# Designed miniproteins, single chains, continued (5), part 54

Each design is a single chain, and the fold is of that chain. pLDDT is the mean over its residues in the fold that is shown.

## One batch from the design tools (miniprotein)

Design m17850
Fold by ESMFold2-Fast:
Structure m17850 (fold): chain A 88 residues (1-88)
Amino acid sequence: MEEEARKLIEEGIKLIEEAGDLKTAKLAKKLVEEFLKALEEGDLLAAEISLGLLLIILGVAKVTGASEKTIEGLEKVIEGLQLLLEAA
């Protein structure tokens, strides 16, 4: 499942970058890094906070009319992180 989760995260970030939404891609990358560090340290609350922030970003993207690729990319990143959290 780690391989599947990693593929989803990488595909998601690529979609956001392809949409030209480089600020959202950079922020998503940062939150993914923070999530992975939190899981490695056993800090499940910090991991859940990073995931929660990505869910808020997805909600804002949908309300503000972000591109379909940005929305799909964020959804893939979130799915990958959820798979990692469920395995922890």
Scores: mean pLDDT 86

Design m17851
Fold by ESMFold2-Fast:
Structure m17851 (fold): chain A 82 residues (1-82)
Amino acid sequence: RDVEIARELARWLYEEAGEDPAEALAQLEDPELARAFLRQVRGAAERADEALANPENVVTPELREIAERARRAARLIEELEA
């Protein structure tokens, strides 16, 4: 299950970047690497949300793009787990 979710997420991320996902997909056949990847994506979304919620932070277009991408990736994980 984690392997399938991680591979689908990686395919989406690489396709958005215009990159070939083949090497990443091969590595994500390892369940340990798949779980690590999913933890990293969820963590990135949490950190992005914290950065946007902090009133002391300057919200730049770059930060918004990073946060939106991280949120979309985390949402895709939730959709694939449902």
Scores: mean pLDDT 76

Design m17852
Fold by ESMFold2-Fast:
Structure m17852 (fold): chain A 94 residues (1-94)
Amino acid sequence: MPLSDEPPEIEKPEGTTLKSEQRTELTDAGVLIHEARFEVEGPDYKAKGRIRTVHHEGERYALGIEAESVDRRNNQKEHLELEPDPRALELLRR
């Protein structure tokens, strides 16, 4: 950009809000399900996502990753989705 006078990384936009929450569920089979959610909102962008994992006796597997974002300045949208690990589904069937 021929008009770049300041790098965008120097100052963070005002009005940016970050929200996150975590929850944990323990099944009768002793499988721990951890869910983390996040939401970021600023004047020029928004993003939200969810990450789920299962844990059992030292084993850890991804149950799902899902995220979406939009940059309002250029209308670029991004979407990320990870399929469940089959072993995560096997642990949940126990």
Scores: mean pLDDT 71

Design m17853
Fold by ESMFold2-Fast:
Structure m17853 (fold): chain A 55 residues (1-55)
Amino acid sequence: LSDEQIQKLKEILLDESMSQEQKIEEMLKLAPSISRSTAEKLVSGEIPVSRLYDL
């Protein structure tokens, strides 16, 4: 993932106006290389946001 994609993903994860499902869908639109399972775990907090640098 590019640094710009990681920054956008962080903004999505911190956006309190979006539901968990909306966050998952927006993350998958921005970074289609991320699996839905990974996006779900990021939104639920099972994976820390710092893991975005490893993806």
Scores: mean pLDDT 77

Design m17854
Fold by ESMFold2-Fast:
Structure m17854 (fold): chain A 97 residues (1-97)
Amino acid sequence: NPKVEELLKLIEEQVARIEEALAQDLSPEEMRRLLEEEVEAIAEKLRELNVDISELMARSHPDKTEDDVLLDVASELLRLGLEGDLERLRELLERLG
């Protein structure tokens, strides 16, 4: 699935940047900003690839927008990448493609 491979590549590059940042003595504020920017980058890539989030939207609170759901998904994808749970990361990405 080409969409899965593009998202995996993005997340792998993001994990490498975050690990490099963690090795540098960054402030908690700088780390939070970096994580927020990386989550937004995943959400934008999900929009660009036109991933099907209709099932996730149906399971979300009525007050959540499509952008809110994309950010929630992006945050979970980055978390799985940082934890090194590549099998679960791939499974989640395949559900979106």
Scores: mean pLDDT 81

Design m17855
Fold by ESMFold2-Fast:
Structure m17855 (fold): chain A 69 residues (1-69)
Amino acid sequence: SSEAEREVTRRFFRDIAEALQQADAETQQWKAANPDASPEELWQQMLDALTRALQEALARYKELREKAE
């Protein structure tokens, strides 16, 4: 239903926001542990952390959407 779909969508956006915060925190921790790292290495770590977090959020969204239908 429209109601269930709105709820699943709100949950997904919250999960995305949390994923972004976690990726930023992980990147900052990695940077602190690797002070001599190049900008390219830092971007790579950030992208890897963000990609993993987003894939988890998408997987949960898919499961919740299927259950709502």
Scores: mean pLDDT 81

Design m17856
Fold by ESMFold2-Fast:
Structure m17856 (fold): chain A 60 residues (1-60)
Amino acid sequence: MLPPVINSEEEAEKVDYPVTVYINKDTGLSVSHPSTGTIIRTFNSKEELIEELKKLQEEA
């Protein structure tokens, strides 16, 4: 089962929480397909998801 792709506030508003997403560690972006370097994260709110994506993108 593949989790949803959520990379924007609008996309984050369209899902029910808690939500689990795959994130590409090299880009900090949510992806639908796992690859080498994909990490799995679970978020309990839209605000938590947006903050973590912002943080990961700063490290990419």
Scores: mean pLDDT 72

Design m17857
Fold by ESMFold2-Fast:
Structure m17857 (fold): chain A 69 residues (1-69)
Amino acid sequence: PVMDFETFLRLMLLRSRDPSGRLSPEQVASLERAFRQFDKDGDGVLDDEELTRMLGVLGMRDLYDQFAK
């Protein structure tokens, strides 16, 4: 599977479970930098290897397991 930045942000929103349903600008900027760093091919999507590494760094391996099923 592959994941674009929009889908990644939606998953982060769902995981936060904040009643406001929003990410702060600082959170969005941090996630964007992480996404860009792990997008080694620069095509604007993460493959399963890149996604696994990024989620590992963020401490969210459980999210990848749910996505990959």
Scores: mean pLDDT 68

Design m17858
Fold by ESMFold2-Fast:
Structure m17858 (fold): chain A 64 residues (1-64)
Amino acid sequence: SSEVEKLRRELEEVEARIDELQAEADRRRAANPQDIFGLAELSLRIMSLTVEKKVLEKEIKKLE
C-alpha cells in the first residue's frame, strides 16, 4: 500500500541520518575527544532518531 511505501521511505531516511550522524560523531571524536558537550549532543540526536526508527518499524509491521 502507499502508506507502507511512505513509511519505508521514512525509515530509509531515518537510517541514513543515523549513519551520517554516527560518521560525524566518529570524525569529531577523532579530532577532539575532549569535546564532551558536542559529542553528547550528537549522541542524543542519534538516540532520538533510533527511537523514531523503532516506531516506524512497528508501524510498518502493523500494516503488513
Scores: mean pLDDT 87

Design m17859
Fold by ESMFold2-Fast:
Structure m17859 (fold): chain A 79 residues (1-79)
Amino acid sequence: GEEALRKALLEAGKKAGVSESTVQKIYDTVLNQPEAVAATEPKDLPAFVGVSRTTMYKLAVGLGLRDLAELKEYLLSLL
């Protein structure tokens, strides 16, 4: 649910050194546009959210995930 997504993103952001404002942007995008996120190719997800590819990869690593495809699947699974 919403709270699980929020907690996972905040903890991963803290571990990966990603700013709280950037984490909030990712959270808001996944929560408010889950169907659009699901339809977005993993490589294009950073541009869709409005963050750098490097930032998105750091967040994936912070969550113990290998790539943006696993990140997308994991975040959507928490909704």
Scores: mean pLDDT 84

Design m17860
Fold by ESMFold2-Fast:
Structure m17860 (fold): chain A 85 residues (1-85)
Amino acid sequence: TEEALREVRELSRRAADLIEQMAKETDPARRQQLLAEIQALQDRITQIIQDLRAQGKTDVADEAHRLAVDAARAAEAAAREAEAK
């Protein structure tokens, strides 16, 4: 549904923001907290995609998966650039 795609976009954006924060964070305890939050958001995205597939909404699930993968790759690239500086 449009609601599921909107939720995946929002969760992906939040995860990307946290990944950027983690790349700039020097406190190991805070980095562990950020990593846990990122993992929780990614688990929620995975659950939404699985629920869409279980409902037979394969095309929507495939779009949601592509959105999440693209966002994650962009965030990883941004984090690597931040670490290189």
Scores: mean pLDDT 81

Design m17861
Fold by ESMFold2-Fast:
Structure m17861 (fold): chain A 96 residues (1-96)
Amino acid sequence: SVSDLKAWAEEELARRPDDAWAHTLLGALYLSEGKLDEAKKHFERAVELDPDNPLALFLLARVYAKEGDIEKAREYAEKMSKALGGKVGDFVEELK
């Protein structure tokens, strides 16, 4: 299952190297393997492609926290909170 997901994400990135979601998924798989450097590169790429992706921002914050970079971990966690708050605000306005 995990190997199948990794193969899928790698094939997706071979076809679409700028797929932010595929980078987020592959990063999460590397993170589950304890491969922090590979996970970070994929999450950084995902955030470059989609700066408001709350999952990529959250996972990048977790990688920085695991590396002991608490300032960057906090920065990305705050960006995640803003991304979620903005989307919730837009959703509430659409319901009016």
Scores: mean pLDDT 80

Design m17862
Fold by ESMFold2-Fast:
Structure m17862 (fold): chain A 100 residues (1-100)
Amino acid sequence: MTVTLTGPIPETEKVKFEDVLVVSWFRVTEEGEKFVASITKGGPVLAPDAIGRFSISIDKEKKTATLTLSDLEPEDTGTYRVVAEGPGGKVYGEGTELKV
């Protein structure tokens, strides 16, 4: 089973898309935020539990980040959100709920 989550890359007056250095997906749970995946100048970076199961991509024209999840486990349940980071700081996108 494969699920695709797509969200807009968040922008503010302090952090515009052209200034974004890192785009990340975080999973929000009762224990707080857990890192899932990011795209940097060096390419994609995945959390250890995401390696082989998840992938991340960016559409620069649509200004969207996509997280593709495979081999879903109950522990993958949570609210997933896009975070953009640049010289102006971090900008948090809206959450998308995933229930496994």
Scores: mean pLDDT 81

Design m17863
Fold by ESMFold2-Fast:
Structure m17863 (fold): chain A 72 residues (1-72)
Amino acid sequence: MEYVKENLESEDLNDQFLGVTYIALNYKKEYDELLKEFIEKHKDNEAVREALKEILKNSKNEELKELLKENL
């Protein structure tokens, strides 16, 4: 959890993308609130939205896909 939280809360976009990529590959329900907060904070950021849409398209985890559909 700490690794994910630290990266998503980072002011560095590369660190933020590392956190999102980690969640995509290692999804756990405990990441839901952090991911929702990240999406809401970056709602108007086109690069972040495109990365999240790519995860939605390519993820095999149905719970993660549902979370992204509801919050994007």
Scores: mean pLDDT 76

Design m17864
Fold by ESMFold2-Fast:
Order: structure tokens, then sequence, then C-alpha cells
Structure m17864 (fold): chain A 90 residues (1-90)
């Protein structure tokens, strides 16, 4: 479990870095960093949010592979970062 959580955090950090490469505004960079920090603090909540958006049942969530769990956490983080950026542009 600990190794999987560390890998998920690395996945988030890698995606954060990619998103930050295209962002010059300090406020936009801060929004992405905050989303990444929240995701790293609560990997479980971000995985659950992504799973619910995909319509997965509790049984399906319990049966997820480690790779699927990593993908769901990354999707949850990416969605949160995108929503925060949209809010700044509104």
Amino acid sequence: MAALEEQMKKDIEAQEEVMLEGLDRPEAREAVRRAAEEAKKDLEAFREKAAKELGLSEEEIAALSDEEKRTLVLLGFSHEAAERLKELLA
C-alpha cells in the first residue's frame, strides 16, 4: 500500500510539472499546485470522485488494479486542476 501511495504522488507531481510548463501567471500556477497538494493529501477521496464520475459500483471500485487506481487518482487531480483554472478565467 505505501509503495502504491508514493507512486500515485509521483504521478500527480509529474502531471503538475507538465501543466505548469504552459502556465506563466502566478495565480494559475498556484491553482495547479494547490490542486496537486490536495490530491496528495487525500488520494482516496480523489480516486473515489473519479470512480463516481465514471459510474463505478462499490464492487468495481474494490476490484480495481493498482494501475487503475493510479489512473483514477490522476484523473481526479487533473479534473480538480482544470476546474480551478476555469474558475480563475471566469
Scores: mean pLDDT 82

Design m17865
Fold by ESMFold2-Fast:
Structure m17865 (fold): chain A 135 residues (1-135)
Amino acid sequence: AAANTKADILKGCLNKKFGKDFVDTFLTTTAKALGIKGSQEEQQTTVLRILLDIVEGKPVSEIAKRYPQVNATKLKQFVAGVEAYLKEVGYDVYKKVPKSTILSLLQQGDPFAVGQAAGALLVNAADCVTFALGV
C-alpha cells in the first residue's frame, strides 16, 4: 500500500508537469525495455516503484529481489544508464533537457539508453521525486 501510494503521488506530479501522454509513453517504453509484463497499470506502477528505489539508493541486487518479474540483466543495464546520466549532471536542476531529448533516448529501446532517459526525467522532475518521498 505505502509503495503504491508513493508511486501514485509521483505519477500525479509527473502528469501535471509533463502531461499524461508523455508520462504514459515514458513508463510504457521503460516497462517494455525492462521486460515487465502485465496490465498498463501494473507496468507503470512497477517502473515508478523502481525509480523511487533507485533514488532512495537501493542497490540493484536489492531492487532485483523486490521485482523478480523484471529481467535482472536488463535492470542492471537500466540502473547503469540512470547512474551514468546522474554522474554527468549531478541532479543539477539547471541542466534540465527538453522532453524531445528524453523521447530520443527512449526511442533507442535498449535498457541503458532508456535508463539515461529515466535519469534525465528524474533531474527534470526532482520536485516530484522529493514530494513522493514525503520530504
Scores: mean pLDDT 83

Design m17866
Fold by ESMFold2-Fast:
Structure m17866 (fold): chain A 82 residues (1-82)
Amino acid sequence: SKEVEEVEKLREEFEKYAEEALNDPSLSEEEKEEIRRLRREAVEASRRAIELLKNKGDPLKVTNELFVVLASRVEIDLIRKR
């Protein structure tokens, strides 16, 4: 569906952003490990959102999973800007 394609695009954009962050030489190993954890959480949340969309699941649950992706991106941005 169109909604599934949009979530897949959001995941691809997030993965590119996380990869750029992980390639930043100014970040410590502890900061990079936190980014790797946030990346894993966001990817899994996006997968659950896609499953919910395919199964005509609760829109609130889809929104909650997508909010995990958004929150993870914000946290990575804050790590990079400190």
Scores: mean pLDDT 87

Design m17867
Fold by ESMFold2-Fast:
Structure m17867 (fold): chain A 87 residues (1-87)
Amino acid sequence: DVAELLLRAGEAAAEGREEEMRELGKPAFEAMYAALTPEQIEALRARLAAFAAEAEARYGPNPSEEQARELALEVGRLLAEFVAEAL
């Protein structure tokens, strides 16, 4: 389940668990990009750009470690939701 792996990778990143994030995230991202159409990839890029703008509006361009942790969780959730809707 790619969506579940993306959520877990986001949680690992938020907790600073780099090795677990890499173990979960890399295969999940690879599977996600392999499964998505070019149109879905463009939609994902637009959604990530919108999220980045929202994050910068909330925390500025240099979020704290705590804010970065919160953003990592939100990104994981966003990617998981997108994959669940697209696939």
Scores: mean pLDDT 79

Design m17868
Fold by ESMFold2-Fast:
Structure m17868 (fold): chain A 59 residues (1-59)
Amino acid sequence: SPQQRKIQLQLQLNLTQISISASEYVIETSKDPALVAQERATVAALREQAAALQAQIQA
């Protein structure tokens, strides 16, 4: 159903946002510039995924 699909997309969006927060915490706390660079790339990819999920929820 449309309602079940919306719930699934919202759960996936919530998990994506948790992953972004975890990576942002590493960026703020890590002194390893290589790890920080990797986590910044991860955040960028996850933000694109979150935007796609938000668009699907709004459609």
Scores: mean pLDDT 90

Design m17869
Fold by ESMFold2-Fast:
Structure m17869 (fold): chain A 118 residues (1-118)
Amino acid sequence: RLEKEIELAKEFMKYLQKKDFEGAIKAVEELGKLSGEEEAAKQMIKGIKALEKGDIDTAIKYFEKAVELARKAGSVPLLAAALYGLGYALLQSDNKEDILRGIGLILRSIGLLLDAEL
């Protein structure tokens, strides 16, 4: 179960990197079902849809909500996916502080997945 959740979080990250928003949505839907955290997954899906439309500010808000919900749930793979989505959205910002925060969140996301595999 945990191994499959980690795999889905990694798939989500790869789909976002490729701008495959449909693939990212599917990975998050499956991750939400396996983790039992459907509300966090719904916020992530709204964030992905906002990214697809180029609505970066809306994407940031939805991914911040997903991070809150995933953290409360204690789901490490879902939290890693949500942090990566937030970081990815922040990297699309014209604000240097948001870009630096985004880099930090992406590194934290990768670190959480590596720790979960140990």
Scores: mean pLDDT 87

Design m17870
Fold by ESMFold2-Fast:
Structure m17870 (fold): chain A 100 residues (1-100)
Amino acid sequence: SMEEIKKEIKEKIDKLITLVSQVPDPALRERAIKAANKLKEAIDNDSDVETLIKEYEEFLKEVQEVIDALRAAGRNELADELIKTAKELSELVQKYIEEK
């Protein structure tokens, strides 16, 4: 159960990285990918809940900046897919914390 949740979290993070990689702004892309990798490290290292929440919130902040930039550029379909995947990640992270 716990290992399956960790695997699903990492799969959602990897999907978000793939979607973010389509963003033409290299600074936005690099910040989001860096935050994603920090969150993945926190999951892999079984970090405490406080660290997990911090890295998760930082990643969501960077994803939101990407979403805002995509909407400003008229890339609504990609922005909607990011929002959907981020919601799925949020549900998995909540479940992981509750079982930790």
Scores: mean pLDDT 88

Design m17871
Fold by ESMFold2-Fast:
Structure m17871 (fold): chain A 84 residues (1-84)
Amino acid sequence: SVLLLVGIRVPAEKAEEFVKEVEKALAETPGVESFRIEVREEGEDAIVGIQVLAASREAAEAALKRIEEVAKKHGGEVISHLLV
C-alpha cells in the first residue's frame, strides 16, 4: 500500500461541488482502498487536503490524475502532492 497526500486550491463557491465529484471519482478508482478529505475555507478560496491509501503506486498515480482533472473542471489546481 502507498499513501498519496494532495493539496488543492479551488474557489470557495466551488468547493462543495469539487468535494462531491472527487469523492465519487476516488470511490470508482480501482486500487483506492480508502480516502479522507478535509476542507478549509480561506476567504474567496478553499484549500482541500486529500489523503488516499492505494493498493499500488499505479493506483495512487491514477487517483492523482483524477483529482487533477476534477480540480481543473471546478476552476482549481493541485498546489502540492506527495507519494509515500
Scores: mean pLDDT 89

Design m17872
Fold by ESMFold2-Fast:
Structure m17872 (fold): chain A 74 residues (1-74)
Amino acid sequence: SAREAHLAAAEAAIAAAKASTDPNEAAGHLMTAAWHYHRAGEPEKAVALAQRAATEYPDSPLAESAAALAKLLS
């Protein structure tokens, strides 16, 4: 199903974020995971991952976008 595909993509993106040594890449993967959880009908998990991208990687150029995404998804 589309939901299962989005859940699998979110889990893969979380794993990619954890494996990344670059904070910008890690933040990007967490934002990708947030979007996939949103599409899977998991809004609380989507918001949490977008917040994590902003708070764990505050010096990333993506941090502001991640905070905006968290607000958009809440």
Scores: mean pLDDT 87

Design m17873
Fold by ESMFold2-Fast:
Structure m17873 (fold): chain A 85 residues (1-85)
Amino acid sequence: MKYTLVTLDGSKLEVSSMEEMAKALGFDGVEKVGEVGNKEIYLLTKGDKARIALKEGDTVYVQSHELSIEDARKAAEQIEEELKS
């Protein structure tokens, strides 16, 4: 399966998995932290830092801002709550 990455600057990248996307962006790992309907929330992690990624169908949107892992988990919980409302 191919996923299309769309960054906030409008750049596109096609990858076959979330793990490939994490590596392409220079991250060490990826973790699914939430899901609402056809939308999935992931953390892309490197050391003590993370970025949030939102997957909608086969399209993935990656937040441009780096957060601590703790702050990224809290932000992902807020995004999941907003998607439920």
Scores: mean pLDDT 75

Design m17874
Fold by ESMFold2-Fast:
Structure m17874 (fold): chain A 95 residues (1-95)
Amino acid sequence: LSEEERRELARSLIEALRRLVRSAELEIERLRELLARDPEAARERGARLIAGLRETIAWAEAKLPEMPAELQPELRAEIERLRERLAEIERLLAE
């Protein structure tokens, strides 16, 4: 890949992770509502969300060293935001 193509891919990845953070925040709210109505279904849904987030975080971390140095801080920030959402879900389910 050219240097410009690598920057384009990194920007696309950062934007994709930002969208995932927003989606996770929405799913956490839905999970809280579901916990009040059906705790068993909430734990099953939460477990799937945790698995998906862990996989995404691991994949993004593996790609981080390949990204342009100038964009790595932004990518790290979004990975940390996903980790925070994962911890929130784990805490919610541990209730």
Scores: mean pLDDT 86

Design m17875
Fold by ESMFold2-Fast:
Structure m17875 (fold): chain A 67 residues (1-67)
Amino acid sequence: SRADLEFAVRLAEAELAVASPEERPALHGQLARIYERLGDEARAAEYRALAGDAPPLPDVTDAILSR
């Protein structure tokens, strides 16, 4: 529902306020999808750009093997 999407925005923004730099692209991607569902194309496009070309977080196994 719309209320669920609005709650998800609040939750994601609260997480973004305390997120590390590595966590921010994933949260930006989440916000982009939520705003797209809400019909806010301008905000959806803004957050898609922020999430865009960020590399996916490596699997913990891959991170260990890279050491």
Scores: mean pLDDT 70

Design m17876
Fold by ESMFold2-Fast:
Structure m17876 (fold): chain A 89 residues (1-89)
Amino acid sequence: EEEEKEKIEKEVEEDIEILRKNAEEYLKKHPILSKELVERLLEVTRKKLLEARLNKDSELIAKIAEITLQGLNSDEKEAEKKLAELEKL
């Protein structure tokens, strides 16, 4: 229902905010990812986390978070691979 969806959307936004802050902290030490690529990773992650949370798939939620963190903490080539992995989920 819409009420449950809105609650889950808020939880996903909170997760994305944490991931963005972690990415910003990593980029201060290792400025190797473009801001555009970081935002693309976060957009795909937001969509996939919303779907996974609506399906109550805890394993998929964990996998999405792991792939996203690997992408955000890597070089551009690896980040593009992780983006493709997220899109295929």
Scores: mean pLDDT 79

Design m17877
Fold by ESMFold2-Fast:
Structure m17877 (fold): chain A 81 residues (1-81)
Amino acid sequence: AAEDERKAAIYYTAGGIQLAAAEWLEQDPRATPQEIADAYRVAAENFRKAAEYARKSGDVETANRLEKQAEDMEKKAEEAA
């Protein structure tokens, strides 16, 4: 439980940092579509991992929200490419 909660928090934080990076890249005229897409994909992967560990810790509501957030990030990556 405690390890799963810790891992969920770590992956959630990593996902948030990558999402912020992707949003900054969207505003950077020097950024390529591929760089933006890659940043959103990394954010999606981290949110998906956070969801897995949230579910293992028994927090189903948080897991469902994070899975949807990962899906939204994957769609943004497809739109950017």
Scores: mean pLDDT 87

Design m17878
Fold by ESMFold2-Fast:
Structure m17878 (fold): chain A 87 residues (1-87)
Amino acid sequence: MKYPESVVEAARALLAAIQAGDWQTASRFWLEPFIYAASLGEEALKEFVRANVEASKNIDLSLPADDPQNVEALLPLVETAAKLGFT
C-alpha cells in the first residue's frame, strides 16, 4: 500500500529511536499519540490500542530500523494516530 511520505518518515523515525534507545524521541511518535487518544475518549483509545497490538505482532526489532517489513508493520499505527488528529 502507498502511504504519504510523512507517515513513512514518522514510522522510520520511531523505529530508529526505539532501536537506539532514544526514548525521548520514541515517546513523541507513540507514547504522546497514546496519551492524546486516551484524552479523546474510549473509542479513540481502543482504536489506537488495536493498531498498536497489530503493529507489535508484525515488528521484528532484530531487523534494521529501515527494514521495509518493520516500516510497513508500523505504518498503520502512525496512520491511525494521524486519523485521530495527532500529527
Scores: mean pLDDT 66

Design m17879
Fold by ESMFold2-Fast:
Structure m17879 (fold): chain A 87 residues (1-87)
Amino acid sequence: SMEEVEELYEKAMEAVKNKDYETLFETLEKMTELALKTKDEELKRYIERKMLEVLVQAMSLAAQENDEETYKKVVEKANEIGKRLKE
């Protein structure tokens, strides 16, 4: 549901703010599973948009803090998610 997606989005954004990358990646995994299981194309696009917003914020924060290791991990996770969603 959209409400479940919003709750996951808020949790993911809080994880980015707290630099809790374990919780971030677990939350993105749950969002990815919802996107893959839904038959509602509008909901799928909404989930993908929310995940993209989270990933961009995480990359931006890592770049601002010159944290190359975290930046690389977020980019790798974004590529993994993108491949799974195109299957």
Scores: mean pLDDT 87

Design m17880
Fold by ESMFold2-Fast:
Structure m17880 (fold): chain A 100 residues (1-100)
Amino acid sequence: MERWRFEFRVAPDTAPEEARARLLALAAATDDEEVRAGLERWAASMDKLDVTSEMSFSLELVDGKVVSGSVTVGASKVLTEEEAKEISEEINKEHAELLA
């Protein structure tokens, strides 16, 4: 079994464009079609943020398939509770689709 771990963190004050670019770069480095699609959907979710937030993404792959992962979205001074919850729910929903 070949295991890969993809991990990155988006610090407060990181622009949504930068977070999106990092996710798209990760997607381009992945040869698994499902993982690529999921990372591209996460990148699209970054475009819904008109603010910067702290986020952490972790994906574990076995033989090119996502077997584990986590997404944490931290509330920041520039995010409302509703915005942080909405983004977290959307990203975690897409992550669940990657695991299915």
Scores: mean pLDDT 57

Design m17881
Fold by ESMFold2-Fast:
Structure m17881 (fold): chain A 90 residues (1-90)
Amino acid sequence: MELSEIQKELNEFYEKLAKEIKEVDINNAEAREKAYKEAAKAYAEALAKENNFNEEAKELLLEAFLKAAAGEDPEEVVELVEKAKKLREE
């Protein structure tokens, strides 16, 4: 998998996440976290369906997007997406 492809997928996720955040109650941290998790799950499921990922690869995508939504290390997120794509090809 190419870095440019991974970066495009992550950028699309962040754009969708930003749109979801705008409509969430900004005064409620719990509601905001719930919205992030729901957006991450929906995006991972949509991307897995579109790219014909198997269940194992889909689980890695979900983990990657949940980590991204939580603001965890971007390098770890990229590595998880790359592993998911590689598992799809095997």
Scores: mean pLDDT 67

Design m17882
Fold by ESMFold2-Fast:
Structure m17882 (fold): chain A 90 residues (1-90)
Amino acid sequence: SDEDEVEELMRKAMNTLEKTDSLLEEGLMLAKELGDKELVAQFNAAQLRNMIYYHKLPELKAQGAEAVRKALAIFENQKAEAEQKLKDLK
């Protein structure tokens, strides 16, 4: 059913945002250790964006499976960007 699809997509979206939070927190700590103010600002901005997405999840759920799926693709891209930035710091 559409409801089951939305629930599965919401679980994936939540999991992706949680993993992104962990990566961004690690990256922020490394950027602070390096004293790189530009990287600190970039990771802080990414954390704020991720927090906004958490707050938007109920609205996306109400809009249905297609809205959540499109948002999930954006979240996955942001997770991949966070992973790459973190690798570049190690």
Scores: mean pLDDT 88

Design m17883
Fold by ESMFold2-Fast:
Structure m17883 (fold): chain A 68 residues (1-68)
Amino acid sequence: SMEEKIEEFREKVRQVFEENKDATPEERGLAVAKVLNEFEKKYGPLTDEERARVSREIRRVAEEFEAE
């Protein structure tokens, strides 16, 4: 389901932020882009709806880490 795909993506993005906690925003952005590319490789190209959900999840994770 879309929710299961989004949950998997969210966990991978969290891992990237944790592993790149001391990295620059640019380096972290590249790592997130890599996760997105692997996600599209696994599930095929994202729909506009899935892209919107993915963008919101990245923003939510970023806000979570900025609040630390």
Scores: mean pLDDT 79

